# Ledger of designs, part 75: designed miniproteins, single chains

Each design is a single chain, and the fold is of that chain. pLDDT is the mean over its residues in the fold that is shown.

## One batch from the design tools (miniprotein)

Design m2598
Fold by ESMFold2-Fast:
Structure m2598 (fold): chain A 62 residues (1-62)
Amino acid sequence: MDKIDEILSKLSGEERKLILKLVEENIDESNEALIKKLREKGITNLSDEELKLLINEYKKLL
């Protein structure tokens, strides 16, 4: 929880919604493919490790 909350604090509300939507629409994609798509959409303020943790957390909720 604490680590995910820290990661989320680095993101705007729009960026959080974008990440969730992209994970939902691409649930069967690898984390590497999702990270690449998120980078192309302008998510550059998180590390690959932070994005992987957030993606895995969202996948557990879906």
Scores: mean pLDDT 81

Design m2599
Fold by ESMFold2-Fast:
Structure m2599 (fold): chain A 87 residues (1-87)
Amino acid sequence: MEPSESERLRAMALLLVGVAKAISVVNGKKISKEMAERIAKLALELVKLGDFEGAKIIAEGMRELLPYAEEEARKVIEEAIKEIEKA
C-alpha cells in the first residue's frame, strides 16, 4: 500500500525537523532560513490538503527549533506557526 500524500508530507516534514535539530544540537550550527522555509512549505502544503492535525504536529516541531534558529529562520518559523494556527 502506497502512503497518502498527507502521510508522505508529514513524514518528510518530521524528518527535516529532526535532522535540523540534530545538526544544530550536535554541530552547534544554527538552523538556516532555507531549512526553515523547506519545513514551513511542507507544513503549509498539509494545510492546503486539509490535514490540519498533521500541520499542527509540524508546527509544534518547528516551535522546538526556535532556540536553535538563525534570526531569519526564526521569522520564517514564527510566521508559519501563526498561519497554521489560523487554519
Scores: mean pLDDT 84

Design m2600
Fold by ESMFold2-Fast:
Structure m2600 (fold): chain A 95 residues (1-95)
Amino acid sequence: MVTREQVLLAAERAMRTESGLILTLDVFRDIALKQGLTDLAERFDALLQQLKDGTPLSEVRPLALEAVRELISRLSDEGLEELYNRLLQIINSLR
């Protein structure tokens, strides 16, 4: 079982680059939608649109981190495990 702290640290690490931020926002949106957290899914969609529109990483990343903290607080144990595994895949792909 993964801890919420482990997931948060992995999320912060994955979001350090533009490619990582885009990939993690896609994952966060998918997991939020799958878990019925439509308010969070809409927030992640809005952040993805901001990146597509050319909004800087320095502006989007703090908002994404705030939204992911909320996501982590509301996820089931199964949701946390899925999120952690997908974040590790993103981190490994960015090397």
Scores: mean pLDDT 85

Design m2601
Fold by ESMFold2-Fast:
Structure m2601 (fold): chain A 67 residues (1-67)
Amino acid sequence: MIEEVRKLLDEINKAIEKVKDPFQQAELAVIEISAAVLLTNIERVGETEEDKPWLEKLKKRAEEAIK
């Protein structure tokens, strides 16, 4: 899971640079912060069953924000 969260963060950072709309950039930045919190929690306390649904929600939100 840690690798999947890092890949999502990389994708979000690349998308922020390509998106021209400041509103979309702000939404992607919020998703990036949420993903960074998820990564930190996994590194500190280990992977939990709640982490998978959280990651899936962030992936969906990122896809919608990029469109």
Scores: mean pLDDT 79

Design m2602
Fold by ESMFold2-Fast:
Structure m2602 (fold): chain A 55 residues (1-55)
Amino acid sequence: AAPLTEAEVRVFLDWARRERVSDEDLEKLRAYILAHTPAEHRAAAERLWAEVRAA
């Protein structure tokens, strides 16, 4: 699959936060996002993920 853009990651994480997705499903979503994120953007994706979990 094509790598996810930062904008796509933000939309997906905002959706998950708004819908209050379960911790198990959030972990699956995190794994999916990181697997489809280029290594150069992985740190940014993990940072966005931490922001969602803090909200």
Scores: mean pLDDT 68

Design m2603
Fold by ESMFold2-Fast:
Structure m2603 (fold): chain A 69 residues (1-69)
Amino acid sequence: SKVTSLAVAADILLVAGREFAKRGNLEEARQAYEDAIALYEEAIKQSTGEDKAWFEERLARARAELERL
């Protein structure tokens, strides 16, 4: 589904952001986190109930990790 595709893409970018941050590539990390956040926000708009809560948790995590850069 479109929501599943958005979530998978966002998860890949979240992992990429973490890897860039670990290597000290802060600009690439910031971009990856920002892109992941945008995709999670889109997934949230297209989901309800338990799925929405699941994406909201991931969005909160991505935002917190970006803020810690």
Scores: mean pLDDT 87

Design m2604
Fold by ESMFold2-Fast:
Structure m2604 (fold): chain A 68 residues (1-68)
Amino acid sequence: SVADELIEEFERRAREAEAAATSKGELAAQLLVLASETIDRARELGLSREEIDRIQAHMAALMDALLA
């Protein structure tokens, strides 16, 4: 699904950001930008509230793991 593709793209870009970041603060800032871009793209594509909620849940879980 398009939602699954957006989740996979976020996961790839988030891990690239983790590898490149020199501080936890830099990583957090980059992850917030990526999350915002992902949700904006989901809205542009006309995804349902339920699909957007699922994307947000996956992004939040990964961000929590990477910033732990």
Scores: mean pLDDT 88

Design m2605
Fold by ESMFold2-Fast:
Structure m2605 (fold): chain A 71 residues (1-71)
Amino acid sequence: MVTVKVEVLDEEGNVLAKLEREVDIQDLPYVLAEMLQQLRPTAVEHGARLHVRVYDEDGTLLFEKTFEVRP
């Protein structure tokens, strides 16, 4: 199991929206795609970025990436 966190961050780093899910690593690409799709409209509306972090069961950060969305 891994914990996936996706945050909509404005230019100052304020969290505008957040989703968090625990998933099997094999389902990670599908769940991440759905989470990004859910938050993309909010990010576009506010000119914000999507920040992704994936943690293992011990809370160790496995993956981190920021996606810019074009209005």
Scores: mean pLDDT 82

Design m2606
Fold by ESMFold2-Fast:
Structure m2606 (fold): chain A 95 residues (1-95)
Amino acid sequence: SMSEKELEVEILEALARMLLSVLKLAAKRGTLTPEDVREATETLLELAKRLNELDPEKAREVLEEAIETLEEVKKIQPDNKAIDEAIEKLKKLLE
């Protein structure tokens, strides 16, 4: 009995988590570039904005998970300043 809206929320959550998993994997492999972080951040912002229209609580959960994941990525790539910029942009959406 999943509604079309509930299905869209689940798909958006899954897409965000998949993107975060790819970023973490790329960071661990040493292939993650600052440009990759910027592009992924813009996609996460778009996903979070759509989620907020459908389910603000789920949008907050995804944003918090994204910030936590990017802080882990920052530990792997401390010199990649695009990660710091990404965290700041995502935190602004929580306010």
Scores: mean pLDDT 88

Design m2607
Fold by ESMFold2-Fast:
Structure m2607 (fold): chain A 100 residues (1-100)
Amino acid sequence: GAELAKQGGEEAVDGGNLAARAGSEKGDLEAASTGGVGAVAGGFGVTIAEKTNDGYAGGLSARQGGYSAQRGGELAGNEVGAAEGRQGQELGAAGAAAGA
């Protein structure tokens, strides 16, 4: 559970940062903000998984981060950020299910 939650959080961080950067470069504040939220929530997922070995709580945070990263990537037109956000959602959900 915790390893999947960590991987999902890492994908959400990378995807969210790509979305935030792409949104900022385009002047799209909604895309930039949404991507940034994804990166923050993904980072929490990584920290929870690493520090507490809690795949459930870490996976829920990674899933949330991945969702925001995917949406931010879609808004920014950044396909890589959107894809990594989607993967963060799937891995975070799997980590949460395994950790429950």
Scores: mean pLDDT 87

Design m2608
Fold by ESMFold2-Fast:
Structure m2608 (fold): chain A 70 residues (1-70)
Amino acid sequence: MADRVVEEWRKGLEAAKAGNAEEALKHYQEAVDLMRQLADASPDPERAAVLRQGAEDLYREGKELVEKAK
């Protein structure tokens, strides 16, 4: 599952480099959603909190990258 988060984030970066802001945002959103699913599935509340924070950080970074690509 974590590998899928990295794959989706990479696809987002490639789309952003190609000037496709909508495609980039879609892939960043999928990476964030996958991180949140990992957090929800985690039986460890500390690990879940770290994963949720990571998802929020990724969403913020993805938005900034899309805004800079415009």
Scores: mean pLDDT 76

Design m2609
Fold by ESMFold2-Fast:
Parts: C-alpha cells; sequence; structure tokens
Structure m2609 (fold): chain A 64 residues (1-64)
C-alpha cells in the first residue's frame, strides 16, 4: 500500500538524517523530502518525490 511504502521511505530518510546529522544543509534537504513523502497521495507521487530527493542529495555530496 502507499502507507507501507511511505513508512519504508520515512525509515530510510531517518537513517540518512542520523548519518548526516552534523550537516545542516543535508538535514534541511532530508527534512524537506520527509515532508514531501508525507504529503504524497499515490505511489507515483511517492516515487517521484524520493527520486527527486535522491538526486538533490547526490548533487549536494558531489559539490563537497
Amino acid sequence: SVDDLKAGALARLDELLEKHRDDPEMVALIEETKRRVEAAQTEAELRRVMGDGEDRLMELQDRR
């Protein structure tokens, strides 16, 4: 279900928050992604939100 996929996505994002907790820019991006995941109403929206979030996180890491 969408709720099960959201739970999995939020758990993964919480792990990323712990990993990057000392990086305020990464924390802000992950928190924004969590809010977008919570707002998603369909699997397609959720996949798009997670994909966008992953791309933005990769871009931030690449700039370091």
Scores: mean pLDDT 83

Design m2610
Fold by ESMFold2-Fast:
Structure m2610 (fold): chain A 56 residues (1-56)
Amino acid sequence: AEKMEQEMLDALLAGNYAEANKLYNKLLEEVGPEKGTAIATKVLREAYAKKLAELR
């Protein structure tokens, strides 16, 4: 899960949303929908915050 969280964050930061979505589906299969969705939401917020900070 932790490795997939990092890979998903890296994909989102790279703008590779297709890869991030594949990792999200894999995460849901590994940890279940409730935990997987919570982790994915956390990663999305983190990626968005980092992209906003780097926009200059």
Scores: mean pLDDT 77

Design m2611
Fold by ESMFold2-Fast:
Structure m2611 (fold): chain A 65 residues (1-65)
Amino acid sequence: SMMDEVKAKIKEILETLSEEEAEREITRLYIEFADYLRNVEGASDEEVAEKLKELEAFARELWEK
């Protein structure tokens, strides 16, 4: 799924890039993922918010290790 692909990219970013670079690239991924959900999947604002919240929770857990 696109969610699994984005999660895999976030993990790789956090393992390879500096904190500043990771923050920039992860922010870009959030924007691209939200755009995909709205324009490709036709997701509602509520659905986009729910998916982004899941993605942010995943990234935050990795940041806190």
Scores: mean pLDDT 82

Design m2612
Fold by ESMFold2-Fast:
Structure m2612 (fold): chain A 85 residues (1-85)
Amino acid sequence: MSAIELINKGMEYISKGNLEKAEEYFEKAVETSDPAARSAIYTLMGQAYLLQGNFEKAREWVEKALALDPDNPVARRIKAQLEAA
């Protein structure tokens, strides 16, 4: 299965509300991706957990995304939302 096919499977599980299963597919996609693509994949997981209301998991994934690409604008925005008191 290609990285794109793995990402598509992850997105399918996000739409079903099964973020744990989505995470499994995104972790497989990350294995074959460059750092910018990995940052984007981690940002998708962070956003999905944020929308589910799991702020702790959202923060974990967004921090991983920013560790790979500190200039990722979507990840930076999500982190700012999570840090807003």
Scores: mean pLDDT 81

Design m2613
Fold by ESMFold2-Fast:
Structure m2613 (fold): chain A 97 residues (1-97)
Amino acid sequence: MAADQQAVEEARRQKERSLELGARAIEALADPDRAEQVRQEAVEFMTQTVGYNVDLAASLSSEAAEELIRLANETVTQKSRLEAQGDAALAAARAAA
């Protein structure tokens, strides 16, 4: 009971942090010296968060597990979008050199 509630609340906080880090990484695309580092930090956080929550879901109630998997899938989508945007920006910067 308490573990399920705590896991869902933590996953929601992690998703919100992922959105904040993703937004920071997109803003950092204007600065080539920092863009890659900030993007990698965001992607690493998203990757670790998804792995942690998917593993944790196996030990929770079906309702809590479904919510964790849903939040993990949303984070995977955000991560993929951020990686695609970062790759495009880096390719453009390299072409301008």
Scores: mean pLDDT 77

Design m2614
Fold by ESMFold2-Fast:
Structure m2614 (fold): chain A 56 residues (1-56)
Amino acid sequence: GAEIEALAAEAVALAGTLGPAAERAARHDIQRGRKELSDEELRARLRRGIANLRAA
């Protein structure tokens, strides 16, 4: 949904500030999460990832 797309975009943008390797890792992790997790689990994982990136 729209919230997941917004969170995914924010996570990728934040990871991108750390460099291209971090951005690629974030994109790959999100792609895997879309296949393996429910929407609720994916939202929770994205929110946690964003919080961790902001704290770094």
Scores: mean pLDDT 84

Design m2615
Fold by ESMFold2-Fast:
Structure m2615 (fold): chain A 63 residues (1-63)
Amino acid sequence: SELERKLRETVQKGVAAFKAGKYDEAAKYFREASELARQMGREDLAEGLTAMAKLAEKNSKKA
């Protein structure tokens, strides 16, 4: 589905940003991906993506 494609692309963008040290951008993408996962009824995935966003936010503030 289009929603599944958008979820995959958004996660890939978040991972790429995280690897590049762009933690604010990574957090934004992981937050967006979490919301998409919730819309799909994938609560466990949404929680995992929210945790990734929080990790990126911590790295942005301290690194």
Scores: mean pLDDT 85

Design m2616
Fold by ESMFold2-Fast:
Structure m2616 (fold): chain A 91 residues (1-91)
Amino acid sequence: SKLEELKEEARRALEEAEELIEELEEEKKTASEEDKEKIEKMIKKIEELKKKLEEVIKTSDDPKEIMEALLELEVAMGMARIYLSVLKKER
């Protein structure tokens, strides 16, 4: 069903979020103090949105609610990936 497909997409996004947090934590170790602060804020935002999506897929069968939570996480992850790409090129 469309709902089950959406929940599977959400579970995949949650796994990708965990991997991205680990990558952000590694990059943070050698970053400047300014970049460490930005990375920490990105990690906290992704963790917050990850928890929100986990609760939504557990408690909701509303496709709109799941899509909105998934989109928020995907946007935050996309921004973090772009930032990581820039940091890696400047080293």
Scores: mean pLDDT 87

Design m2617
Fold by ESMFold2-Fast:
Structure m2617 (fold): chain A 77 residues (1-77)
Amino acid sequence: SERKKLIEDLYNWVKEVDEEGAERLKKLGLEATEEDIEKVWKLAKEVGKKQGELGGQFESAATVAALGIMEEVEKEK
């Protein structure tokens, strides 16, 4: 699944930048639901505030992942 791949890629990236953020993603058990998209966006903004430029990269990656998940959800309706 493209959604699963985006989430896994995001998780692996966050693990290197923010271990706490990665643990949050793991706890959410992201199954690419609409709620998970909102949680990913919120987490990206929190990480961005904590880590400046590195957090900004996470926010961009999370935005792309969220948009991809939204597109796939809409397409399957």
Scores: mean pLDDT 61

Design m2618
Fold by ESMFold2-Fast:
Formats: structure tokens, sequence, C-alpha cells
Structure m2618 (fold): chain A 89 residues (1-89)
């Protein structure tokens, strides 16, 4: 279970990093990209016992991503799916 959870968290983080790189191509998204990266780090660092904190981190990612272009939003959606699967293990 722990190995599968960590794999999903790593997968979600890699997808978020791709979304952040797309966003950072436009300077106007720099602060939003940094916010998403920080929330992603928090989601990965959240232990299984602290599910509410993990859900809050995922919520913050989604709120920040609403301001991004569609291409980056699609990658964030995939990352969030991986994080939610990890939180439900």
Amino acid sequence: MEEERQRLLDEGRELLDKAVEIAKKNPEYQEIADEIRKAGDEAVATPPEDRDRGLEAVSRILEAADKLPKEAQELVSEAVTAFLRALNL
C-alpha cells in the first residue's frame, strides 16, 4: 500500500511540474505556478492519516489552476486525480 501511494504521489507531482513549466512560459502566471508547486509539495508530504490536510492541498491546487490556460489545467486535473487516488489508499 505505501509503495503504491508513493508512486501515485510521485506521478501527481510530475504532472504538476509539467503544468507549472507550461504556465511559467508566461511571466503573468509565475506566482500562480509557484502557488501550485507549493500546494503539490504539501500534498506529497501529507501522511495517510492526515487526509483532511491532503484534501485541502488538492483544493488549493484546483483553485490556483482555474486561472491557468486550458493545457495546464488538463495536466493539473490528471495530477489531482493521482493525488486523490493516493489519499484514498
Scores: mean pLDDT 80

Design m2619
Fold by ESMFold2-Fast:
Structure m2619 (fold): chain A 55 residues (1-55)
Amino acid sequence: SLDELLAEAEALVRERELAGEISADEGKRLLMQAQRAVAEGDVARLREIIAEIRA
C-alpha cells in the first residue's frame, strides 16, 4: 500500500514535470517528502503529498 502510493506520487510528479506544471527542483522536493513519509509509515502525510501534487 505505501509502496503503491509512493509509485503513484512518482508517476504524478513525472507527468507534471513533463507537462511543465512543476519544476524539476519542486519535483525532487515532493519526492523526498513522499519517501520520508514512506520511511515513517505515515499514510496520511503521503496522501496529503499526492493531493498537493494533483493541485
Scores: mean pLDDT 83

Design m2620
Fold by ESMFold2-Fast:
Structure m2620 (fold): chain A 106 residues (1-106)
Amino acid sequence: MSPLTQSLLSLVRQSKTDPLAAEIAEGVVALQLAVAKLLLSKGADKEELKKFIQEVLDAVQAVIAEVQTLLSDPSLSPSIKQALQKLLAFLQQAQAELQALLKSLE
C-alpha cells in the first residue's frame, strides 16, 4: 500500500470523530488531481504520468471503500455523516476524472 493510501485511510478513519479530517482528505485528493492535470498539460513522460495517476486512483478507490464502510454505521452523528457523504461524492467524481485521464494516455 502506498504512503498516500495509508495517509488518506488514516485521515478518513479519524473523520469518524472529527469532520475536519474528512475535509483534509478531500483537499489532499484535490491537490493530487490538480498535479496530475498540470503534469499532463506540461507534456510529462507518458509512462511516469500513467504510474502517478494509477497510484492516485488506487488510493481514491481504497478511500471510497473505507468511507462507504464508515457510512454503514448507524451511530454516526449527523455532522460526521454529512462530511463523509460530501467526501464520498467528491471521491467518486475524482475517480471518474482520474480514469478519464488514464484513458486519454492510451
Scores: mean pLDDT 87

Design m2621
Fold by ESMFold2-Fast:
Structure m2621 (fold): chain A 95 residues (1-95)
Amino acid sequence: SMEEAEKQLTERVDALVATLKDPSASQAEKDAAIQALIDLFTELLKKLGEQAVYMFTKQMESAVKKNLDSLSDEALQRLDALAQRMAELAKELLK
């Protein structure tokens, strides 16, 4: 359902942001958190189409705004690269 998808997406975005903010997190842990969100988004695109893009954009914007003061430049660059990758996936899968 859309409600379940939104909950899963919110939890995964929050987990990613928490990992990127953690100074003890390894690069492998950060990469794994990014991949976990990509995997979830890909499945949601297949199930919900454009609605998944809307939900993801809203959750990412909210998470970034709430955490701007605590996110490093590296973390912000990783989140921007992730947003670009997800936009590419949406273009490929929604054609």
Scores: mean pLDDT 84

Design m2622
Fold by ESMFold2-Fast:
Structure m2622 (fold): chain A 65 residues (1-65)
Amino acid sequence: SQAAKIQRLIDELEKRHGVTIPDELRQRLIDEQLSPEAIEAAVNALALGFPDSTAWEIALRVQTR
């Protein structure tokens, strides 16, 4: 399923970037079925120290361009 694919991508990105994604943000990324590019942008923002709300906004901008 698409949800399972996104879940696996998030797990891989958490390991790659050394960050833990909050469950609420994780669920939003799954529910909205964001692209791999948008999900990676959100995780990268978290790795740079941005808050969850900013990471989500960055992901949406990547998704909608």
Scores: mean pLDDT 85

Design m2623
Fold by ESMFold2-Fast:
Structure m2623 (fold): chain A 83 residues (1-83)
Amino acid sequence: MSKKEEAKKLREEAERLEEEAKKKLQLGQDLINNAKQMEKDDPSLKDLSQEMRALGAALEYQAILLREKAEELKKKAEEIEKE
């Protein structure tokens, strides 16, 4: 495989991970916002709200990991092209 093809594949993988991260971040934020609104409207749903916020936080954390992986792949692609 050429260095140019290897770098291209790494960038394409990074882009896919960034898109997945955006989707997970949006879903996580929506869950947290909905949970906060649910608890505000009905305090008896506090436990459910806490579970939804925990799930949302987990999705946001997954988005961070995916973005970190994407950044690593971009740096690796740049190093390959620099050679």
Scores: mean pLDDT 86

Design m2624
Fold by ESMFold2-Fast:
Formats: sequence, structure tokens, C-alpha cells
Structure m2624 (fold): chain A 77 residues (1-77)
Amino acid sequence: SVEEKLREEAERKAKEIIEIAKTESEELGLKKAEELEKLGEELKELAENVQPNEYAYLVAEALLEAAKKAREEIEKL
């Protein structure tokens, strides 16, 4: 399903960001997590206020969850 693919993409993105924090720079990892969070918040705002769309809302939630997971794991490093 589209929802499963979106969740898998979001999880992959979170893992990439966490890996960057571990291998390259914790600061860069946090910056990328913040960028992902901003995109998720912007998409959620558009989905709720401009053109209500069930899939756009699901994408926004997936991005926000991925950003949160990445940030929390990086903050533990």
C-alpha cells in the first residue's frame, strides 16, 4: 500500500540521518532531522487547511515521526 511505502521511506530517511550523526556529525544529523520536521509540519498544515487529503496527512505524520525518532536517537549519542 501507499501507506506502507511511505512508512518504509520515512524509516529509511530516519536511519540515514541517525547514521550521519553517528559517522559524520551529530550537529549535521540534528540539522537534517529539523529539516525533515519542518517539511512534515508544512505538509500537515497544507493537508489540513488548503486541500484536505488523507494521503498527504499520512505522509506528514510519517515525516514527523521519522524526524522525532532521528532527533531522539541522536540526542542519546
Scores: mean pLDDT 79

Design m2625
Fold by ESMFold2-Fast:
Structure m2625 (fold): chain A 74 residues (1-74)
Amino acid sequence: MSYEELLALTDEQLVNVAVGLAIRFVGLEIEGNPPQEERDAVREGLELVRKAAKEKNLQDLVDFIERLLEKYGL
């Protein structure tokens, strides 16, 4: 998933990507102690979505991602 691919998505599709990453992370936490590589992959994905959301002026999505990153220490 590249930044350019994320930037080409609709606002709804970009929100769905962020939600999907959040669900994946919660699933890993339920399974116990997820590997650092899996946490890094989710963090990197969320950071790219946040960057695309900022470019598209989707402040609510930016705030959602920032809270998620802060809450889970990603």
Scores: mean pLDDT 78

Design m2626
Fold by ESMFold2-Fast:
Structure m2626 (fold): chain A 80 residues (1-80)
Amino acid sequence: SMMDLLRQAEALLNQLGARFAAGQLTVAQARDTRNQILALLDQARQQALAAGDTDMAAAIDQAKTRVEQAMDQLIKLLEQ
């Protein structure tokens, strides 16, 4: 379901944050996880649109933009 995709994306973000805090996150892992999260959000958005929930689709699109910005900033920090 759409909610299961959103929960999976959240779980990946939480795991990523934990690995970063532990000093165990590589640039390659961050990029791979970023791509996985964005793919899950795109799938959730498509399911929202298929269900006619345009408000939810818009909310997911905004969340996707925030995730992209946060992940790009994190990747820049890891590249230092």
Scores: mean pLDDT 88

Design m2627
Fold by ESMFold2-Fast:
Structure m2627 (fold): chain A 56 residues (1-56)
Amino acid sequence: GMSGKEGAQLGVELGKQGKLEEGAKAAADGFMNGSGMSERGAQAAGQMAALEGYKA
């Protein structure tokens, strides 16, 4: 999977495009598989990354 950094960057970019669900999933995949974050933590962090992009 993607690294945590790559997932976070993709999540923010997809959030900027209004693709919040896709961005959250991409970031969560990176956090979970790249950074070893728990599934619950990765999902929450991914949702925040996508929302940050959306707000920009």
Scores: mean pLDDT 78

Design m2628
Fold by ESMFold2-Fast:
Structure m2628 (fold): chain A 81 residues (1-81)
Amino acid sequence: SSGERIHAALEAMAAAGARIAAASREDAQTVADEEAKRLSALPGVAAVEVTVGEDSVTLTVSVRMASGGTVRITETVPLAA
């Protein structure tokens, strides 16, 4: 169901965010790209966008719904000092 897909995406994004937050600033892009690749493999995921900023990483996951639309879920993860 669309609800199960959204729940799975939220759980996977939380885990991805934790790994990104644990990364050094030097490794943040590499870790974020690896996590985006994992997220893109989830059932019903249409797109994953990653933006690495100065102090944060933003992940956006687009999930396909049974209705034919998409839901966009955005998470912003602070980077270590």
Scores: mean pLDDT 84

Design m2629
Fold by ESMFold2-Fast:
Structure m2629 (fold): chain A 61 residues (1-61)
Amino acid sequence: SELEEIQRRVDELFARFQAGEITLLEAVKELVELAKTASPEQRQVIGEGLQRLIDAARAAA
């Protein structure tokens, strides 16, 4: 489903951030771009992903 595809993309961005392959700012920009054409249900998944990134960045500080 399209919702599962969005979840996969969010999880991939989080994994790349955790691996140090991308910065927090780069990951946030990718999620914001993804949200521009997203449905309300997809935006909820993207928002949850954004919160996970913020929480992980705070834990690493």
Scores: mean pLDDT 83

Design m2630
Fold by ESMFold2-Fast:
Structure m2630 (fold): chain A 88 residues (1-88)
Amino acid sequence: MKVTISPTTVAAGSSATITVKVEDDEPGTYRLEVLNEKGEVVASKTFTGDEATVTVTNLQAGQTLLVKVYKIENGEEKLIASKRVTVT
């Protein structure tokens, strides 16, 4: 399985889009979650297939976002990827 989270940086402003791509021989159900520096979920999406996008808002220069991707197996969420995204 290969998970790609992009971009690594987003511009400060009203909104930006984060894209997740999953290359999995056994495709299933996934959950994407974006956390702010306080650990609050600011965006989330459950998806099937190989790609999902979420929009994040209220972006201030110098913030970091933590993007987490989970695979849902037998009703349990397993963390498969995480990435920090910096706001510039």
Scores: mean pLDDT 82

Design m2631
Fold by ESMFold2-Fast:
Structure m2631 (fold): chain A 76 residues (1-76)
Amino acid sequence: MPVVEADMVATAPGTTRQGESVPVPVRVTTPEGTYTVTIGLGGSTPGTHEIDLPFSVEIDGVTYEGTLRATLNVTA
């Protein structure tokens, strides 16, 4: 299967407790269209974190790679 580059941007900020994960909706924009996937995000340090990490997701048998951009609020 070909690997396709995609733009991955959270559609809403996540809010979670320190050491826990929260489901965050992410918009994946590909040449074929736009998909929404839910990704679990968590953090160990309280505060607001801007996430900019390499990420890979499989949708309908196609692997998409890109940078996940999201905002995560972590409470103590």
Scores: mean pLDDT 80

Design m2632
Fold by ESMFold2-Fast:
Structure m2632 (fold): chain A 56 residues (1-56)
Amino acid sequence: SEFEDRKKLFELLGFKEIAKMSKEEYENWMKRARELREKISDQVDEIIKKLEEEKK
């Protein structure tokens, strides 16, 4: 279900190219994207803290 749900999400966001990927290709792509997302998540938290400071 996660695989199908993610494909639908990407289609709705306009990433039809990703939705056409095989399960194997998609899993490999998602693994790399997840690693990048984990790194970006930490950076996003820093941005949120900075915005919170600006409100002081």
Scores: mean pLDDT 69

Design m2633
Fold by ESMFold2-Fast:
Structure m2633 (fold): chain A 64 residues (1-64)
Amino acid sequence: SLEDKIKAYEEVIADIKKRIAELETQLANETDPQKKKVIEEDIANLKKRMAEYEKKLAELRSQL
């Protein structure tokens, strides 16, 4: 159902937010510049994916 799809997207977004928070904590405690760079890139990629899912969620909600 449309409601099941909305719930699935909300769960994906919640998981991405949790992963970003974990990576931001790792970044705050990292001292190696190369490792910091990798973590920053992973955070940026997750934020981009989150924005894409949030857009899809908004589109699904508009169908209610």
Scores: mean pLDDT 89

Design m2634
Fold by ESMFold2-Fast:
Structure m2634 (fold): chain A 72 residues (1-72)
Amino acid sequence: DAALLEELLSLSIEQLIGEILRLIGEILDYEREIERAREAGDEEALREAEARLEEARRRLELALEALRQKKP
């Protein structure tokens, strides 16, 4: 957590914005994967997609925090 925030703070504003946009796309992809797994009744795929979504959301929260610290 702290180590990831430090890594994100080392990025330029442009790189941070790129990472945020990438994470938003990744979150949307995992949300679609969750819906597909749910419709298929694939409990293992659902579990994996939910875990990846949680990780992506955590990273997005830290990236947004890093951007806030860099923005006036």
Scores: mean pLDDT 83

